# Designed miniproteins, single chains, continued (2): the designs that were tried, part 93

Each design is a single chain, and the fold is of that chain. pLDDT is the mean over its residues in the fold that is shown.

## One batch from the design tools (miniprotein)

Design m7224
Fold by ESMFold2-Fast:
Structure m7224 (fold): chain A 62 residues (1-62)
Amino acid sequence: EELKKEIERLEKSHKEDIEKAKTTKMNVSPEAEKEIIDGVEQALPLIIRGIEKAIENSKKAR
């Protein structure tokens, strides 16, 4: 439940950061942007799983 909220927050923050980068005239090539998005989409499940295990291990160790 809390993890779902954190994931939604991270997605929102990432979306806002991208929007701010565009308004600040950050010229990221469209090709690089597509590769980054594709990479993030593929890596996202692994990152989420890693975060979940890290949080659980941290609570379990204390």
Scores: mean pLDDT 66

Design m7225
Fold by ESMFold2-Fast:
Structure m7225 (fold): chain A 65 residues (1-65)
Amino acid sequence: SARAEELARWLVEEYGVPEADARLVAGGLVALGIFDPETIRRAAEALLAGEDPGAVVARIAREHA
């Protein structure tokens, strides 16, 4: 997805998230329709704190259900 690729690049370039983690989280957020800057920022911070990318997506999905 073009949106997922753009979001993944944003996470890598602005936050320094590893590319593989950025791609997984970006794909998950796009699939959930989540594009708000606050949620994206919190996802990046969680990844930088060492949280598993799948766990980050699962937690955000629960918060937005």
Scores: mean pLDDT 84

Design m7226
Fold by ESMFold2-Fast:
Structure m7226 (fold): chain A 65 residues (1-65)
Amino acid sequence: GLKKIAEAALEVDTDGDGFVDALELKEVALERGVSEALIQEVIKKIDKDGDGKIDVKELLEYLLK
């Protein structure tokens, strides 16, 4: 579920700067059993400018609301 995507984002954000690479987030989320369709939809929703960087705070707000 959505919690696994949040856990994946925190795992990828190893430097704690609050941003994660969209490709790395997708790979870790898939390894945790999240469906590819769900993770792609979440990434598309959060990465509105298509720069491949996901704001962890915006991601968590989306997943928890």
Scores: mean pLDDT 75

Design m7227
Fold by ESMFold2-Fast:
Structure m7227 (fold): chain A 101 residues (1-101)
Amino acid sequence: TLNELAALVAKDPEAFERFRRAVELASEVAARFGDPATAGRMATAGLVGAAALAQGASVEEAAEIARRRALELGLPEPLAEAVAAAIQGRMEEARRLLAEA
């Protein structure tokens, strides 16, 4: 469940920091486009990726998991790539991808 994933991320400082970056990006989307539903889906995808990291996945694996989850949630490909970039700490690229959405 999302609550179980959140608990895993909260106990892992590295996973929490990467999730925080995804939430920062989602907040920028909410502010820029006035779409809290899209922001919520981005945050959910970021949580799933960060939880995988907390469970021993590499940063690259966590980013790919977040990207796939974003697409499954119906996010357009640039936003899915933006969440993956945020998990990797590539915030400049993530923000550039938001401009393409």
Scores: mean pLDDT 86

Design m7228
Fold by ESMFold2-Fast:
Structure m7228 (fold): chain A 80 residues (1-80)
Amino acid sequence: SSEEAKKVLYEAAKKVLKDYGVEVSDDEEELGNALGDLLRSLGASDEQAQEAVIEAIREAEKGDAEGAYQKLKDFLDSLK
């Protein structure tokens, strides 16, 4: 379900933000803003960021938090 995928995606996003030293919030909007800020700080284009998030959502829809995390991490690491 979309709600299950959302939970998996947020778990993955929290983990990648923590890996990058970003404080994670319990607020979904603040979590989304933190991820967006990290992507912009690393020089991601809007198109690149959208594609990476789509791939992470695809893994989250399968219930794969590890896969979603890995998609986000690989993208962010590619920007270093």
Scores: mean pLDDT 77

Design m7229
Fold by ESMFold2-Fast:
Structure m7229 (fold): chain A 93 residues (1-93)
Amino acid sequence: NPNLIALDLFSKIMLTIAIHKYPNSLTQDEWAEHWGLSRSTISRLASKSPVEVAEEVAEEMKRLNMPEESKQLLIDLLKEVGADEEVIKALSK
């Protein structure tokens, strides 16, 4: 389901934004435990900017040949939660 993939990709971008916005809220192990991700995944997200993660997500959407409606869903969700314009622009390329 491409819309479920879009929601997963949205969650990765939002998690990256949260880690960078609130770096002292949780340890990397606690982020991994609470969100059901590996510590390696959290470490990678913490080492990247939200824009870099959005660029990776844009390339993955192209690789998966996701329909435009599913890409637009991801963009609309990010706009609704007030994500930075630079993050939204990275996805719109």
Scores: mean pLDDT 79

Design m7230
Fold by ESMFold2-Fast:
Parts: structure tokens; C-alpha cells; sequence
Structure m7230 (fold): chain A 69 residues (1-69)
């Protein structure tokens, strides 16, 4: 569903922006929580989109990360 892919991409972009802000503040707890949510949204996006470039972007966003001091 192309419409669902659009909404998931928008949500993932919002989460990525919030994650970068948390990291800039040294808020690693919030950053880890945002990254987990971003991974979930990105995995769903990869499953529903037919756009190969968007699948690649979603795969990048779905990679696990651990942020620590």
C-alpha cells in the first residue's frame, strides 16, 4: 500500500530527526528509545514499500545501534 509507505516514511524521518536532537543533547537513554522505535517503523516500511531506493533507506534505518556515554 503506497499510502501506508508514505506515512511510515514520514514517521521514520520524524523519529530520525528526534534521535539526532537527543544525541546532540547527550540524552542517550532517549536516543536508544527513539532508535528502537525507528527500527520498528523502518522494518514495517521495508515490508510495505515497492520502491527499491526506499527499501534501501529503510534497511539502513532498521540497523540496530547502541548509544552510550
Amino acid sequence: NDEKAKELKKEAEKLEKELKLALSRGDYQTANELDKRLQEVAKELEKVTKDEKLKEWAREMAKPAVFAP
Scores: mean pLDDT 81

Design m7231
Fold by ESMFold2-Fast:
Structure m7231 (fold): chain A 70 residues (1-70)
Amino acid sequence: SDKQKKINDLKKKKENFEKEIEQLKQKIQQLEQGTDKDSIIQLIGAKLRLIGLEYEVEMLDEKIKKLENE
């Protein structure tokens, strides 16, 4: 159905963001071992990006649940 296709597309987008989150978490762990100023700046940027991606995943999950409950 058209509704199922839309749900599948949203789920695929969510999976892609979740993969990016996992890669970013690994990068954050590596940056936390750095003592130089550049590593600290990159760490701050990576943590801000992580918050944004986690919010996008939450919004997609809410949209998926709303469609599945209709």
Scores: mean pLDDT 87

Design m7232
Fold by ESMFold2-Fast:
Structure m7232 (fold): chain A 75 residues (1-75)
Amino acid sequence: SDHAAASDLVNEALLAFSKGDFEKALELFRAAAEAFPQHREAIAEFLDYILREAKDQLDEETKKALEELREELRA
């Protein structure tokens, strides 16, 4: 199902974040949003959570990329 497939991509993105692979995590969140546009807002809300909880562990480049993706998903 679309929900299960989107959940798999988001879980993969979370695993990448836990390993410090922020580039891979961003790629996977973007892929999930592109493949499942109906989940854009849910992904954006999850990016809100990451930015709130982990912002001190993110470099400025990664933080800006996450902020830009979040805004794009809500446009």
Scores: mean pLDDT 78

Design m7233
Fold by ESMFold2-Fast:
Structure m7233 (fold): chain A 75 residues (1-75)
Amino acid sequence: APRKLTKEEEAEELARIMLLTAKDLGIDFELKGIYEKDGKMVIKVAVEDEKLAEAIKEGLSELGFEVEVELKEKK
């Protein structure tokens, strides 16, 4: 985008990049929502792979975002 992004818009762009990356890798990834809690942007996702979710949480935490993860039942 040619303009400065808000924290909400940054979180949405990061979630979009994660969705595209997961699709390319064949990973089941579902975006549940993006909201603000205690002055931090929270990205809520559902994944089958907890290790991937942990890596995403660590990366986003360094940028001032949090990730809430729900584990999906594997079919």
Scores: mean pLDDT 70

Design m7234
Fold by ESMFold2-Fast:
Parts: C-alpha cells; sequence; structure tokens
Structure m7234 (fold): chain A 84 residues (1-84)
C-alpha cells in the first residue's frame, strides 16, 4: 500500500541519516568509512526502488547487499561498538 511504502521510506531515510552521522564520527578510520559508504549507497538504491513503488526489488537489493558484504559489515559493526 502507499502508506506502507511511505513508512518504509521514512524508516530507511532515518537509518541513512544515522549512518551518515557515524561516518563523520569515524572519519579517521578508512576501513569503517568504506563499509559505511557502501551501506549508505545500498540504502540510496533501496530508497530509489521504494520511491518507484517496487518493494520487492528494494528488499532484494537489501538482501543481495547483506549477503555479498556480511564479513565487511560485521567487522565494521564490531569496530564501531568497541569505540562507542
Amino acid sequence: SAEEIAARIEMVEEIKRELERLREQFADDPEVVAALDRMIANYDRVLALLRQGDVEAALQEYRDFVAAHEAELEAAEEKILEKL
């Protein structure tokens, strides 16, 4: 539904803003910055698909990204949590 798509867009936009803030906080760590930049780019693609009304393509994009980058994402998350 249009309401569900709007809610998903808002949620993803909030996640993206939080990732952008983390990127600024960890600007001196190139490994963390690279992982965050990839996550932000993925959420930009997800947002583009959601704005087109293609929820299934948006979910597929997210799943494919996570599967392809699982180790990198886990390493970045561990570094972020250690420094918080």
Scores: mean pLDDT 86

Design m7235
Fold by ESMFold2-Fast:
Structure m7235 (fold): chain A 84 residues (1-84)
Amino acid sequence: RPEEALRRALTLLRKAIQAAEKGDFDSAKDYLIEASRAMAEVLAEHPEARRGLELVAQAIDLIDQGKDPTEALRAALEEVERAL
């Protein structure tokens, strides 16, 4: 069910934020990859999730560059909450 996938993405995004706040960017990235997979599965039924998926990809890219992903993570969380 699309709502279950989006709720799973929300849970994973919250875990990613908590991991990033602790400086555990490896765990944060793993949670973001899982969240992106959940969101990608529902794009046909929920095209509004596309912006959240873009922001998750941006957060992963920022982590890979050694930059602060916090703004992108918060924006992604807001988009997923809005899609529900």
Scores: mean pLDDT 82

Design m7236
Fold by ESMFold2-Fast:
Structure m7236 (fold): chain A 72 residues (1-72)
Amino acid sequence: DNIVEALKEALELDEETIELAKKVLKTVDDLQEVMAEMVEKWYERDPSPNGIPSKEEQREILKEILEEKVKE
């Protein structure tokens, strides 16, 4: 399965985020690293242990991480 297409369907990604994901998510290891960073960024925004991000917040965090990874 295409990782980027799976994320597009799960999170309803916009075209800009999809293009960033195509550049960054080349392997399963890349996906695992991005997901770990998403968890860390969510804890920075809301350190409450019972807080969960909305789909909109998940998309924003993902986009931020992907933009940072493209620059690296």
Scores: mean pLDDT 73

Design m7237
Fold by ESMFold2-Fast:
Structure m7237 (fold): chain A 59 residues (1-59)
Amino acid sequence: SMDRDVALLVQYLRWEEAEIEREPPKGPRLSLAELAERIGAALQLSREAVERALETMRA
């Protein structure tokens, strides 16, 4: 289940990055905390749980 959750977070993270890249004039990309908040809201996970998953993906 953990691997599945990480895979879903990766898909969502890539979607979010694609949206930011589509609109270059928006300025700096979202911080880890901002991404975790948005992903958490979409997946019904706590921001802290999403931050831990993102840290695992970056390691």
Scores: mean pLDDT 64

Design m7238
Fold by ESMFold2-Fast:
Structure m7238 (fold): chain A 70 residues (1-70)
Amino acid sequence: MAEKLIKLAEEAKKAGNYREAGRYYLKAGIITDDPELFYKSAEAYEKAGDFHTAEAVRKLADYVEEKLKA
């Protein structure tokens, strides 16, 4: 369930495992279509030093957000 993935992401973030947190937030975002979770994933990847993945995930979040407005 998405709630479990979000909890795992928060635990990983608290432990400093930002790449793992990014992965869990991304999975939760895909399941829920919640752009906020994609933005949290991008922030986690950026903190992990994975700037290319962070940029790609932010673009995906923007796409999902715009599609929901249409």
Scores: mean pLDDT 83

Design m7239
Fold by ESMFold2-Fast:
Structure m7239 (fold): chain A 87 residues (1-87)
Amino acid sequence: LTDEEAQKFYQQAREYGGLIMDRLDAGESPQDIADRLIASLSREQLEVALSGIGIEISRLSSSFSDESNNRLKKLTEISRLLTQALL
């Protein structure tokens, strides 16, 4: 509940978001990325990763390009799969 805790959470979320974007850019499918995260991360880490995806979606939503739209669709699918895993 401290500002330091919030900043640490935000930094971790951004790091997960960056890793997910790197995997998408490497040609990995949304399903494969989600399955790997679900298999390797705890519930708490999945929530941080989901927050990271939300940050990337927010950033891409301000851009009006076909590339940004394709990335948004892929990130939205990963977000859906992770949310389903968290129930």
Scores: mean pLDDT 81

Design m7240
Fold by ESMFold2-Fast:
Structure m7240 (fold): chain A 115 residues (1-115)
Amino acid sequence: MKKKKLKGELKAVFGEEEVTLNGQTVRRVAYLDVEIKADSPEVEKILREAFAKGVEEALRASDQGLSLDEAARIFAKVMEEELKKAGYKVETKISTRTLNGRPVAEVEIKAEKEL
């Protein structure tokens, strides 16, 4: 039997929202979008599980006063750790851009595993 490579890619977009808490305007990180491409259900499941953990930790970091860039880095780190535990090689790219005058952070994850 020919061994199959497992490949997947995830792109997550985070931004900032302004909320009024007790009469004060506070900026917090918001998850805006995700795109997942996987060549198998196994890879998609692992990417979705790693994504869920990454989002949880990124939003927790935001609640502790960390910046959009710091939250995006924490998301990427959690994604890399979870995917590496599952035996994947991981490439990560983080970029910040402006969308409609507001900063957004984009995190691109590529995962590959040889069977």
Scores: mean pLDDT 81

Design m7241
Fold by ESMFold2-Fast:
Structure m7241 (fold): chain A 68 residues (1-68)
Amino acid sequence: GKATIYVKSLDTVTLSTSADAELKGEKNIKIKAGESVDDLSLRDLLSSTLIIDGKEVDIRTDATVVIE
């Protein structure tokens, strides 16, 4: 499966999706998807800017993405 996450928040963001996704905009953005994503799609997500609901997530600035 694949997961696409876009979030521009420096506090807490919860995704309402079929997959379990929880995002915190402090330093760690923890993503737990019902589908296991461990391919090019996941690497693209971690190597690019995250955008959720049209909002960008700047990982380099104040957030770190953690996929579990």
Scores: mean pLDDT 41

Design m7242
Fold by ESMFold2-Fast:
Structure m7242 (fold): chain A 88 residues (1-88)
Amino acid sequence: SMKEEIERLVEHVKETIESLKGAPKETGKKMLYGLLAAIAVLLGKEVAEEIWNKVKNSIKEILGFSDEEIEKLKKEALEEGEKLRELI
């Protein structure tokens, strides 16, 4: 089901966030941007946003990003993903 697929993706994104612990902040931002944009291209903006909302707390706690940094990253990645999805 879509619910089970979303739960699996949330787990995988959280594992990616954990793997970025101790990486430079810019590296973490680029990786998460690419991952969120890819999810938005493949599954759509609404599903990507749902996954992001479920992992936001892990990004804050593990990577130390501010709410402002997380919101900006989300907005930019979802906008890019939406643009790329229109080309498919």
Scores: mean pLDDT 85

Design m7243
Fold by ESMFold2-Fast:
Structure m7243 (fold): chain A 80 residues (1-80)
Amino acid sequence: SSKHEEIVELVEEILELVKKHYPELEGLAEIALELAQQGKFEEALETLESILKAVKKYSKDEEFIKKLEELIERIKEILS
């Protein structure tokens, strides 16, 4: 479905941002992508929220945090 494809594309964008700005969490972002590809959107969201919590705690990159929050919020809007 269009909704499935849009969510997968947003998670792929998050993975590319994590690879660039916080490579230590790349493996967790890859798991979120695999979950989204399988249609396990709630589990993918929980994984992405765990990434966001870690980034907020350990990263000083405010622009990266803001972009990550915006992408996760877009996924939530699609699922509501």
Scores: mean pLDDT 88

Design m7244
Fold by ESMFold2-Fast:
Structure m7244 (fold): chain A 81 residues (1-81)
Amino acid sequence: PLYDGPVTVEIYRAKSAEEALAIEAEVRERRAAGEPVVFAILLEDKALKELLEMDGFDPSTLSQEEIDEMKALQEAMANTG
């Protein structure tokens, strides 16, 4: 094996942009403190749209199919590595 050291792997589900940002901020602070943390955040539709709006993107330009496709890819990555 190429890696045998311990690492904290955490998977979160965010229902809103505020929740997603709070999780990312907490993990970033933990990493800054020297914790070897790997994380993934599964975004619900509301959280994804809110994050895009905060980033200055108009979520009304996204089709529901595009949102569903992004979520499907995220789930596939979480389930299969």
Scores: mean pLDDT 66

Design m7245
Fold by ESMFold2-Fast:
Structure m7245 (fold): chain A 104 residues (1-104)
Amino acid sequence: MDELIEKGEKARQELKEKFGAKDIEVRVTIDGDTLTAEVRVTFEKPIPDEELQRVLGYAGEIAIGELFKAAKEAGKTLDVSSLRVVEARATPTEVHVRIEGKLV
């Protein structure tokens, strides 16, 4: 579990160093036993189309790391089998990923 949190932090660094991320905004919400992590990454310059999938992947890794962090802070565990991408979208200057998971 700490490995997935560390992977999310590494993804933040990669977005800043390799892709010039201007802002990385994260929001985690809890509704009953469901956690949702929303990650928005904004860039100063357009990302090439060939890199969009890789950038979306990094945003997803951040979202997963934040879900595990929130579960740990709640004194619970995240059900890995419940993890699902609710939304993944990209414009040339912004990527947005929303992932949900269940507490156990």
Scores: mean pLDDT 85

Design m7246
Fold by ESMFold2-Fast:
Structure m7246 (fold): chain A 95 residues (1-95)
Amino acid sequence: SMEEVKEKLKEEIKKIEKEALKELEERMKDLSEEVREMAIAFFRLFVSLELKEGLTNVKSLEELEEFIEELKKKSEKLIDELVELGRWLDARLAA
């Protein structure tokens, strides 16, 4: 059931993206709109690339679970990095 694996992969990635974008918006709400838009655009590009990788390489439900666990960890790290970069950029743009 490769179609079931692909469908579940898409659904799980969409859930991760939704929650991550919500966290990014909340953590960056006091930063300039330009900086927030850059962070959101970067995160969406990251998710698009991860979806392409998953659709190519994930062949079973077990591999899907492993892929999603790793994606959650990568997403958490990237959110932290984008928030830190965003704060740095906002401070420089305010100068």
Scores: mean pLDDT 89

Design m7247
Fold by ESMFold2-Fast:
Structure m7247 (fold): chain A 93 residues (1-93)
Amino acid sequence: MSPVLEELKQGILKLIDEVEKNRDKMSKEEAVKFLLDGIRELVEKYAPKLTPEERKKVAEGIEKILQILNDYLEGKISFDEAVKKIKEIVESL
């Protein structure tokens, strides 16, 4: 994998780790906002440095992550299930 894609993956995983560490201190809305804001910042920073193929893969992964975060926010899935699914998507990038 490219170094840029690995930095993006590690950035997202660190955001997830931060939310897991603070899960008892954050509302669902606060956790989702933190992840959305952080992922957006990482994508804006790294996406211009990715190849077109990597950029497409990242865009598809982010779209799946957004759906998972929405399902969590609506109470359709648990926090632990959301974290597990997001990590699986990020690792597959």
Scores: mean pLDDT 86

Design m7248
Fold by ESMFold2-Fast:
Structure m7248 (fold): chain A 76 residues (1-76)
Amino acid sequence: MELKISAPGEKGKLAQEIVDAALAGDPEAAARAFQRLLELAPELGESLQDPVLALILGVDAEKAARRIDEALKAAP
């Protein structure tokens, strides 16, 4: 299963890395990408925590990816 993040730039690229790693069953790679994203946008930590965890657990992955994408688009 492959889900696309539409948010542009470095934040979008890192969010795509989180999604791809989580869907590949690599929570360590997903966590590293999430840490890099939080270095660029620490204010997103709480809003992204639940959807990132949902992706890693395989719960409503499509909705979780959309929540991540929307949070990135809301951030300047």
Scores: mean pLDDT 79

Design m7249
Fold by ESMFold2-Fast:
Structure m7249 (fold): chain A 87 residues (1-87)
Amino acid sequence: MAALEAAMEEVLELAGELGVPEEDLEEARRTLLALSEEEQRRKIGEMAAQVAAEAARRGDEELAERAIAVAREVGSEEAVKLAEELI
């Protein structure tokens, strides 16, 4: 789905803003593209939750909110619970 692809690109971009190396982002993207849609949703949600937690830890509330929005968009229950804790 186009929405799922957009969520994947957004979470990778946010991870890059946190300083994740481009080569690691490329590997993560290839891994995600090889997964089923359900596995992609779960993994993107997990990554978004991790990005939100790290951004909040650094005091970057704007980046944390953007990551939380990605977690909500993919519908990951675990990621949404973590996102609610951060807001």
Scores: mean pLDDT 77

Design m7250
Fold by ESMFold2-Fast:
Structure m7250 (fold): chain A 71 residues (1-71)
Amino acid sequence: MEKLAEAAAKFAVGIKELDPSLSDQEAIDLAVGLARALGDLMVRSGEITEEEKEELVELARRKAEELLAKL
């Protein structure tokens, strides 16, 4: 879960690096959206609970914020 959240955050921040017109908030929103989509699939497959999905989303948000703040 933590590595998946980190991957979503890194992907979103990487997209911002490719498109500098994206704001920090848009990059965070992208990380959250990716984590929600992945979490929804994992809940449907029975791999995680709804509570674990929300933990994944919150962790992805925090990881994206941390990556953006390190400048």
Scores: mean pLDDT 83

Design m7251
Fold by ESMFold2-Fast:
Structure m7251 (fold): chain A 78 residues (1-78)
Amino acid sequence: AFEEEVERLIAALREAAADPSSEPRYEELFRRFVARAEPAMEALRAGEELTPEQQEVLRALERVLAEAARLRAEELAA
């Protein structure tokens, strides 16, 4: 399911933050996720009304980016 893909992406992000050798796997999963989100991002950019599914995809993208920002802030504070 889509939620399982989001959970896997967040888990891979946390793994990459702990071990740089895991970065290629996170990068691969992130690219796949962005490709899935691209139609929703394009609709948003064009000013189109988003479907509930597109809104959910964009919320998931926001959640992933927020987690990435949090982990980056922790690394900078260390």
Scores: mean pLDDT 76

Design m7252
Fold by ESMFold2-Fast:
Parts: structure tokens; sequence; C-alpha cells
Structure m7252 (fold): chain A 94 residues (1-94)
């Protein structure tokens, strides 16, 4: 469902932020693109997908995808992108 996709997107984004935080990176000063790079370096496709959705939400909202966002906003951005994409959001498949 669209709501299940949105919840999964939030979980994926949160995982990406947690990976960056565990790497000692300043998550609250990082862009979704930077968090996605950290997730990719950790070979975590699910977390990278969550960051990709957050980046897409920034683009959809006319915002700079390289601008830093808070951890909370990062999770919300991923959820909004997943709701726009509907049940076929890229993170529904592990």
Amino acid sequence: SQEEAAERAREAARKGADIAEKMGLPVDQMSPVEIGRAAAKSNDVFAAAGAGLATQALEDEGRDPSAPVTKEEFEELAQRAARRAGPDAVIEED
C-alpha cells in the first residue's frame, strides 16, 4: 500500500542516517545526497534507496538536493517521495 511504502521509505532513510552517524558524520548538517553516499559506501542498498527518495522529494519541492537537512526532515522527505511514487516505490523490494 502507499502508506506501507511511505513507512518503509522512512525506515530506509532512518537506516541511512544511522549509518552516517555511526561513521562519525554530522547527519544534521548533511544533504540527502551525502547520506546516500555514506550508505552506498556501506553497501546498504535499502538505506541508499531511502536517501534517493529524500533527494527526489527535494527536487519535487523545488529545493536544492545538495542542501543539508535535519535527520527528522530527511525521514519526512523520503516518506513524501514514496507517497508520490505510490506502491511501486523502489524500496518496496529488498
Scores: mean pLDDT 81

Design m7253
Fold by ESMFold2-Fast:
Structure m7253 (fold): chain A 98 residues (1-98)
Amino acid sequence: KAAELAREAIKAALQGDLEKAKELAKKAAELVGEELTKQGKPELGEIMKKGLERTLTMAAELVNQGDLETAAEGLETLLKEFPNKALEAALEVIKEAL
């Protein structure tokens, strides 16, 4: 479900609704944190929640500004270090808009 929220966040940013994009990014990050906590990794869940919220928010801001190439490059770089379905979903939407 976090992946779906991440997709909707980028779509909202593409439509110019940055406030909605940020809210959806926060919800996606919260779900990733909960999933890691359920896997017995609550400390990692908190770190990933905070990092993912910031990352998706920055991607949404870049997309809202029309800088889709920088947003895509940033997410591709992070995915090499931190594989995450929400980041993959966000990147897919950005690539579809390129």
Scores: mean pLDDT 83

Design m7254
Fold by ESMFold2-Fast:
Formats: C-alpha cells, structure tokens, sequence
Structure m7254 (fold): chain A 70 residues (1-70)
C-alpha cells in the first residue's frame, strides 16, 4: 500500500511499463527526490529478499532516469 510496496509489486511482476508509469506518478505528486528515495528503498528491499529480477528492474529505471538527467 505504500509507494515503495507498489514499486516492489510491479518490479516483481516484470511490468516495466507500469513500473515506469508509477514512478512518473510518484515524481509528479511528491517530487523527484522523494521518487528516487522510494526507488532506492524498493531496490534494497528486493536485494534483501533475494529477488534478483525485481532488483534489476528497479535498477534499470534508476539508470534510465540518471541518463535522462544528464
């Protein structure tokens, strides 16, 4: 139910389009600093759970956002 939990669910589902859309929504509502903090929290949770696929999906979004900011 938290934004972090929602991103985790989408990353585990391998739904990259929905994951990107939800991240964009979070940025629009709460700002980019909050958005990146939620992504980082989701990645750390997935790594701790041993969900390599979910963690890779979140990391891909982080890399895409970093590339767009450059």
Amino acid sequence: MSPTDRLIDLAKADDMDALRKEYRRIIEEKGPVYGVNVLTAAALRLIGDGDDKGAANITKVIKEEAAEAA
Scores: mean pLDDT 81

Design m7255
Fold by ESMFold2-Fast:
Structure m7255 (fold): chain A 76 residues (1-76)
Amino acid sequence: DLDLQRKISAKVRPLILEATKKVLDSKTVEEGQAERKKFVEELDALGSTLSPEEQKILARIRKSAELNLDHIISLL
């Protein structure tokens, strides 16, 4: 469902942008990992409020976002 994907993407996008900014502003790998951990905790909290179908969409978005943050942290 494209509408459901849009809805979940709209909720997650500001969290991804904020986490990406904080990781980019990090001076050390440890600082970047701490910001990544906060992002994961925020997504887990959001996921607990969602239906099973919405949680499946969130899981795909989460995987992509986590890989992107891990890549940025690897460059610190």
Scores: mean pLDDT 86

Design m7256
Fold by ESMFold2-Fast:
Structure m7256 (fold): chain A 90 residues (1-90)
Amino acid sequence: SSEFEEIKERLAKVPGVDEEEAEELAERLVNNDGEGAIRVVERILERDPSARDALEAALEEIYLKYHYKAALEVLIHLGVLELKEAVEKV
């Protein structure tokens, strides 16, 4: 689908995300597989934690444009992890 290709291309432009990860994440998002999308994002961030901010920005853009529930679920998950990290640093 055109939405799958657009999402895949946007994710592939994220520094630290490879083509296979972008394709898998795009597939999870367009199928509204929030749990699957979270698992892919966790794997990316475990491999390259520096990708977090760019990946969050891409997922926010995708959610605002396409309104996929799975993208929102990932954003909520990342917000909870960021809040926990902030608390641990205090």
Scores: mean pLDDT 81

Design m7257
Fold by ESMFold2-Fast:
Structure m7257 (fold): chain A 74 residues (1-74)
Amino acid sequence: GTVGSLGSMFGHLQGAAASYPASDVYREGAQALLDAREAARKSKDGKEANKLGLEGFDRGGELVDKAQELEKKL
């Protein structure tokens, strides 16, 4: 489900953060995904958990796209 997908994205962002010049932006993306996953996990409402997960996924994706655009300019 959505919460499981956040875990996979987090793993990819942590790997990127260790290896690339835009590592700080990748780290920020990974943290946003972690925060969203924790918020979703603490929610007792499945619909709210999915909403929080999707919001974190979108935020993480925006930060990854920003980091990739920065790397293309190097």
Scores: mean pLDDT 63

Design m7258
Fold by ESMFold2-Fast:
Structure m7258 (fold): chain A 90 residues (1-90)
Amino acid sequence: PPKVTQSGPTSANSGETVTLTGTSSEKPDRIRWYLTRPGEPPREIFDSTSDTSYTIKNAQPSDTGTYTKVAENGKGSGTGEGVDLTVTER
């Protein structure tokens, strides 16, 4: 199964563009991105059949949380450890 390593900024100001990346050890057939906000369960925010980065344009304080990439292929799935992002209003 793919092993996922994630990277991205851990802080941003409102209005900034944030790009979150993940590297898969094996080529995925599908990726999913999840956002876990404080006190909420994980929710799927993006899926794709292409191994792409997730970009937040015009970040808001409501975008604060843990962003997790999941990569899937015919051998199984792998989950990244997540990136904690804090978005601060100016």
Scores: mean pLDDT 82

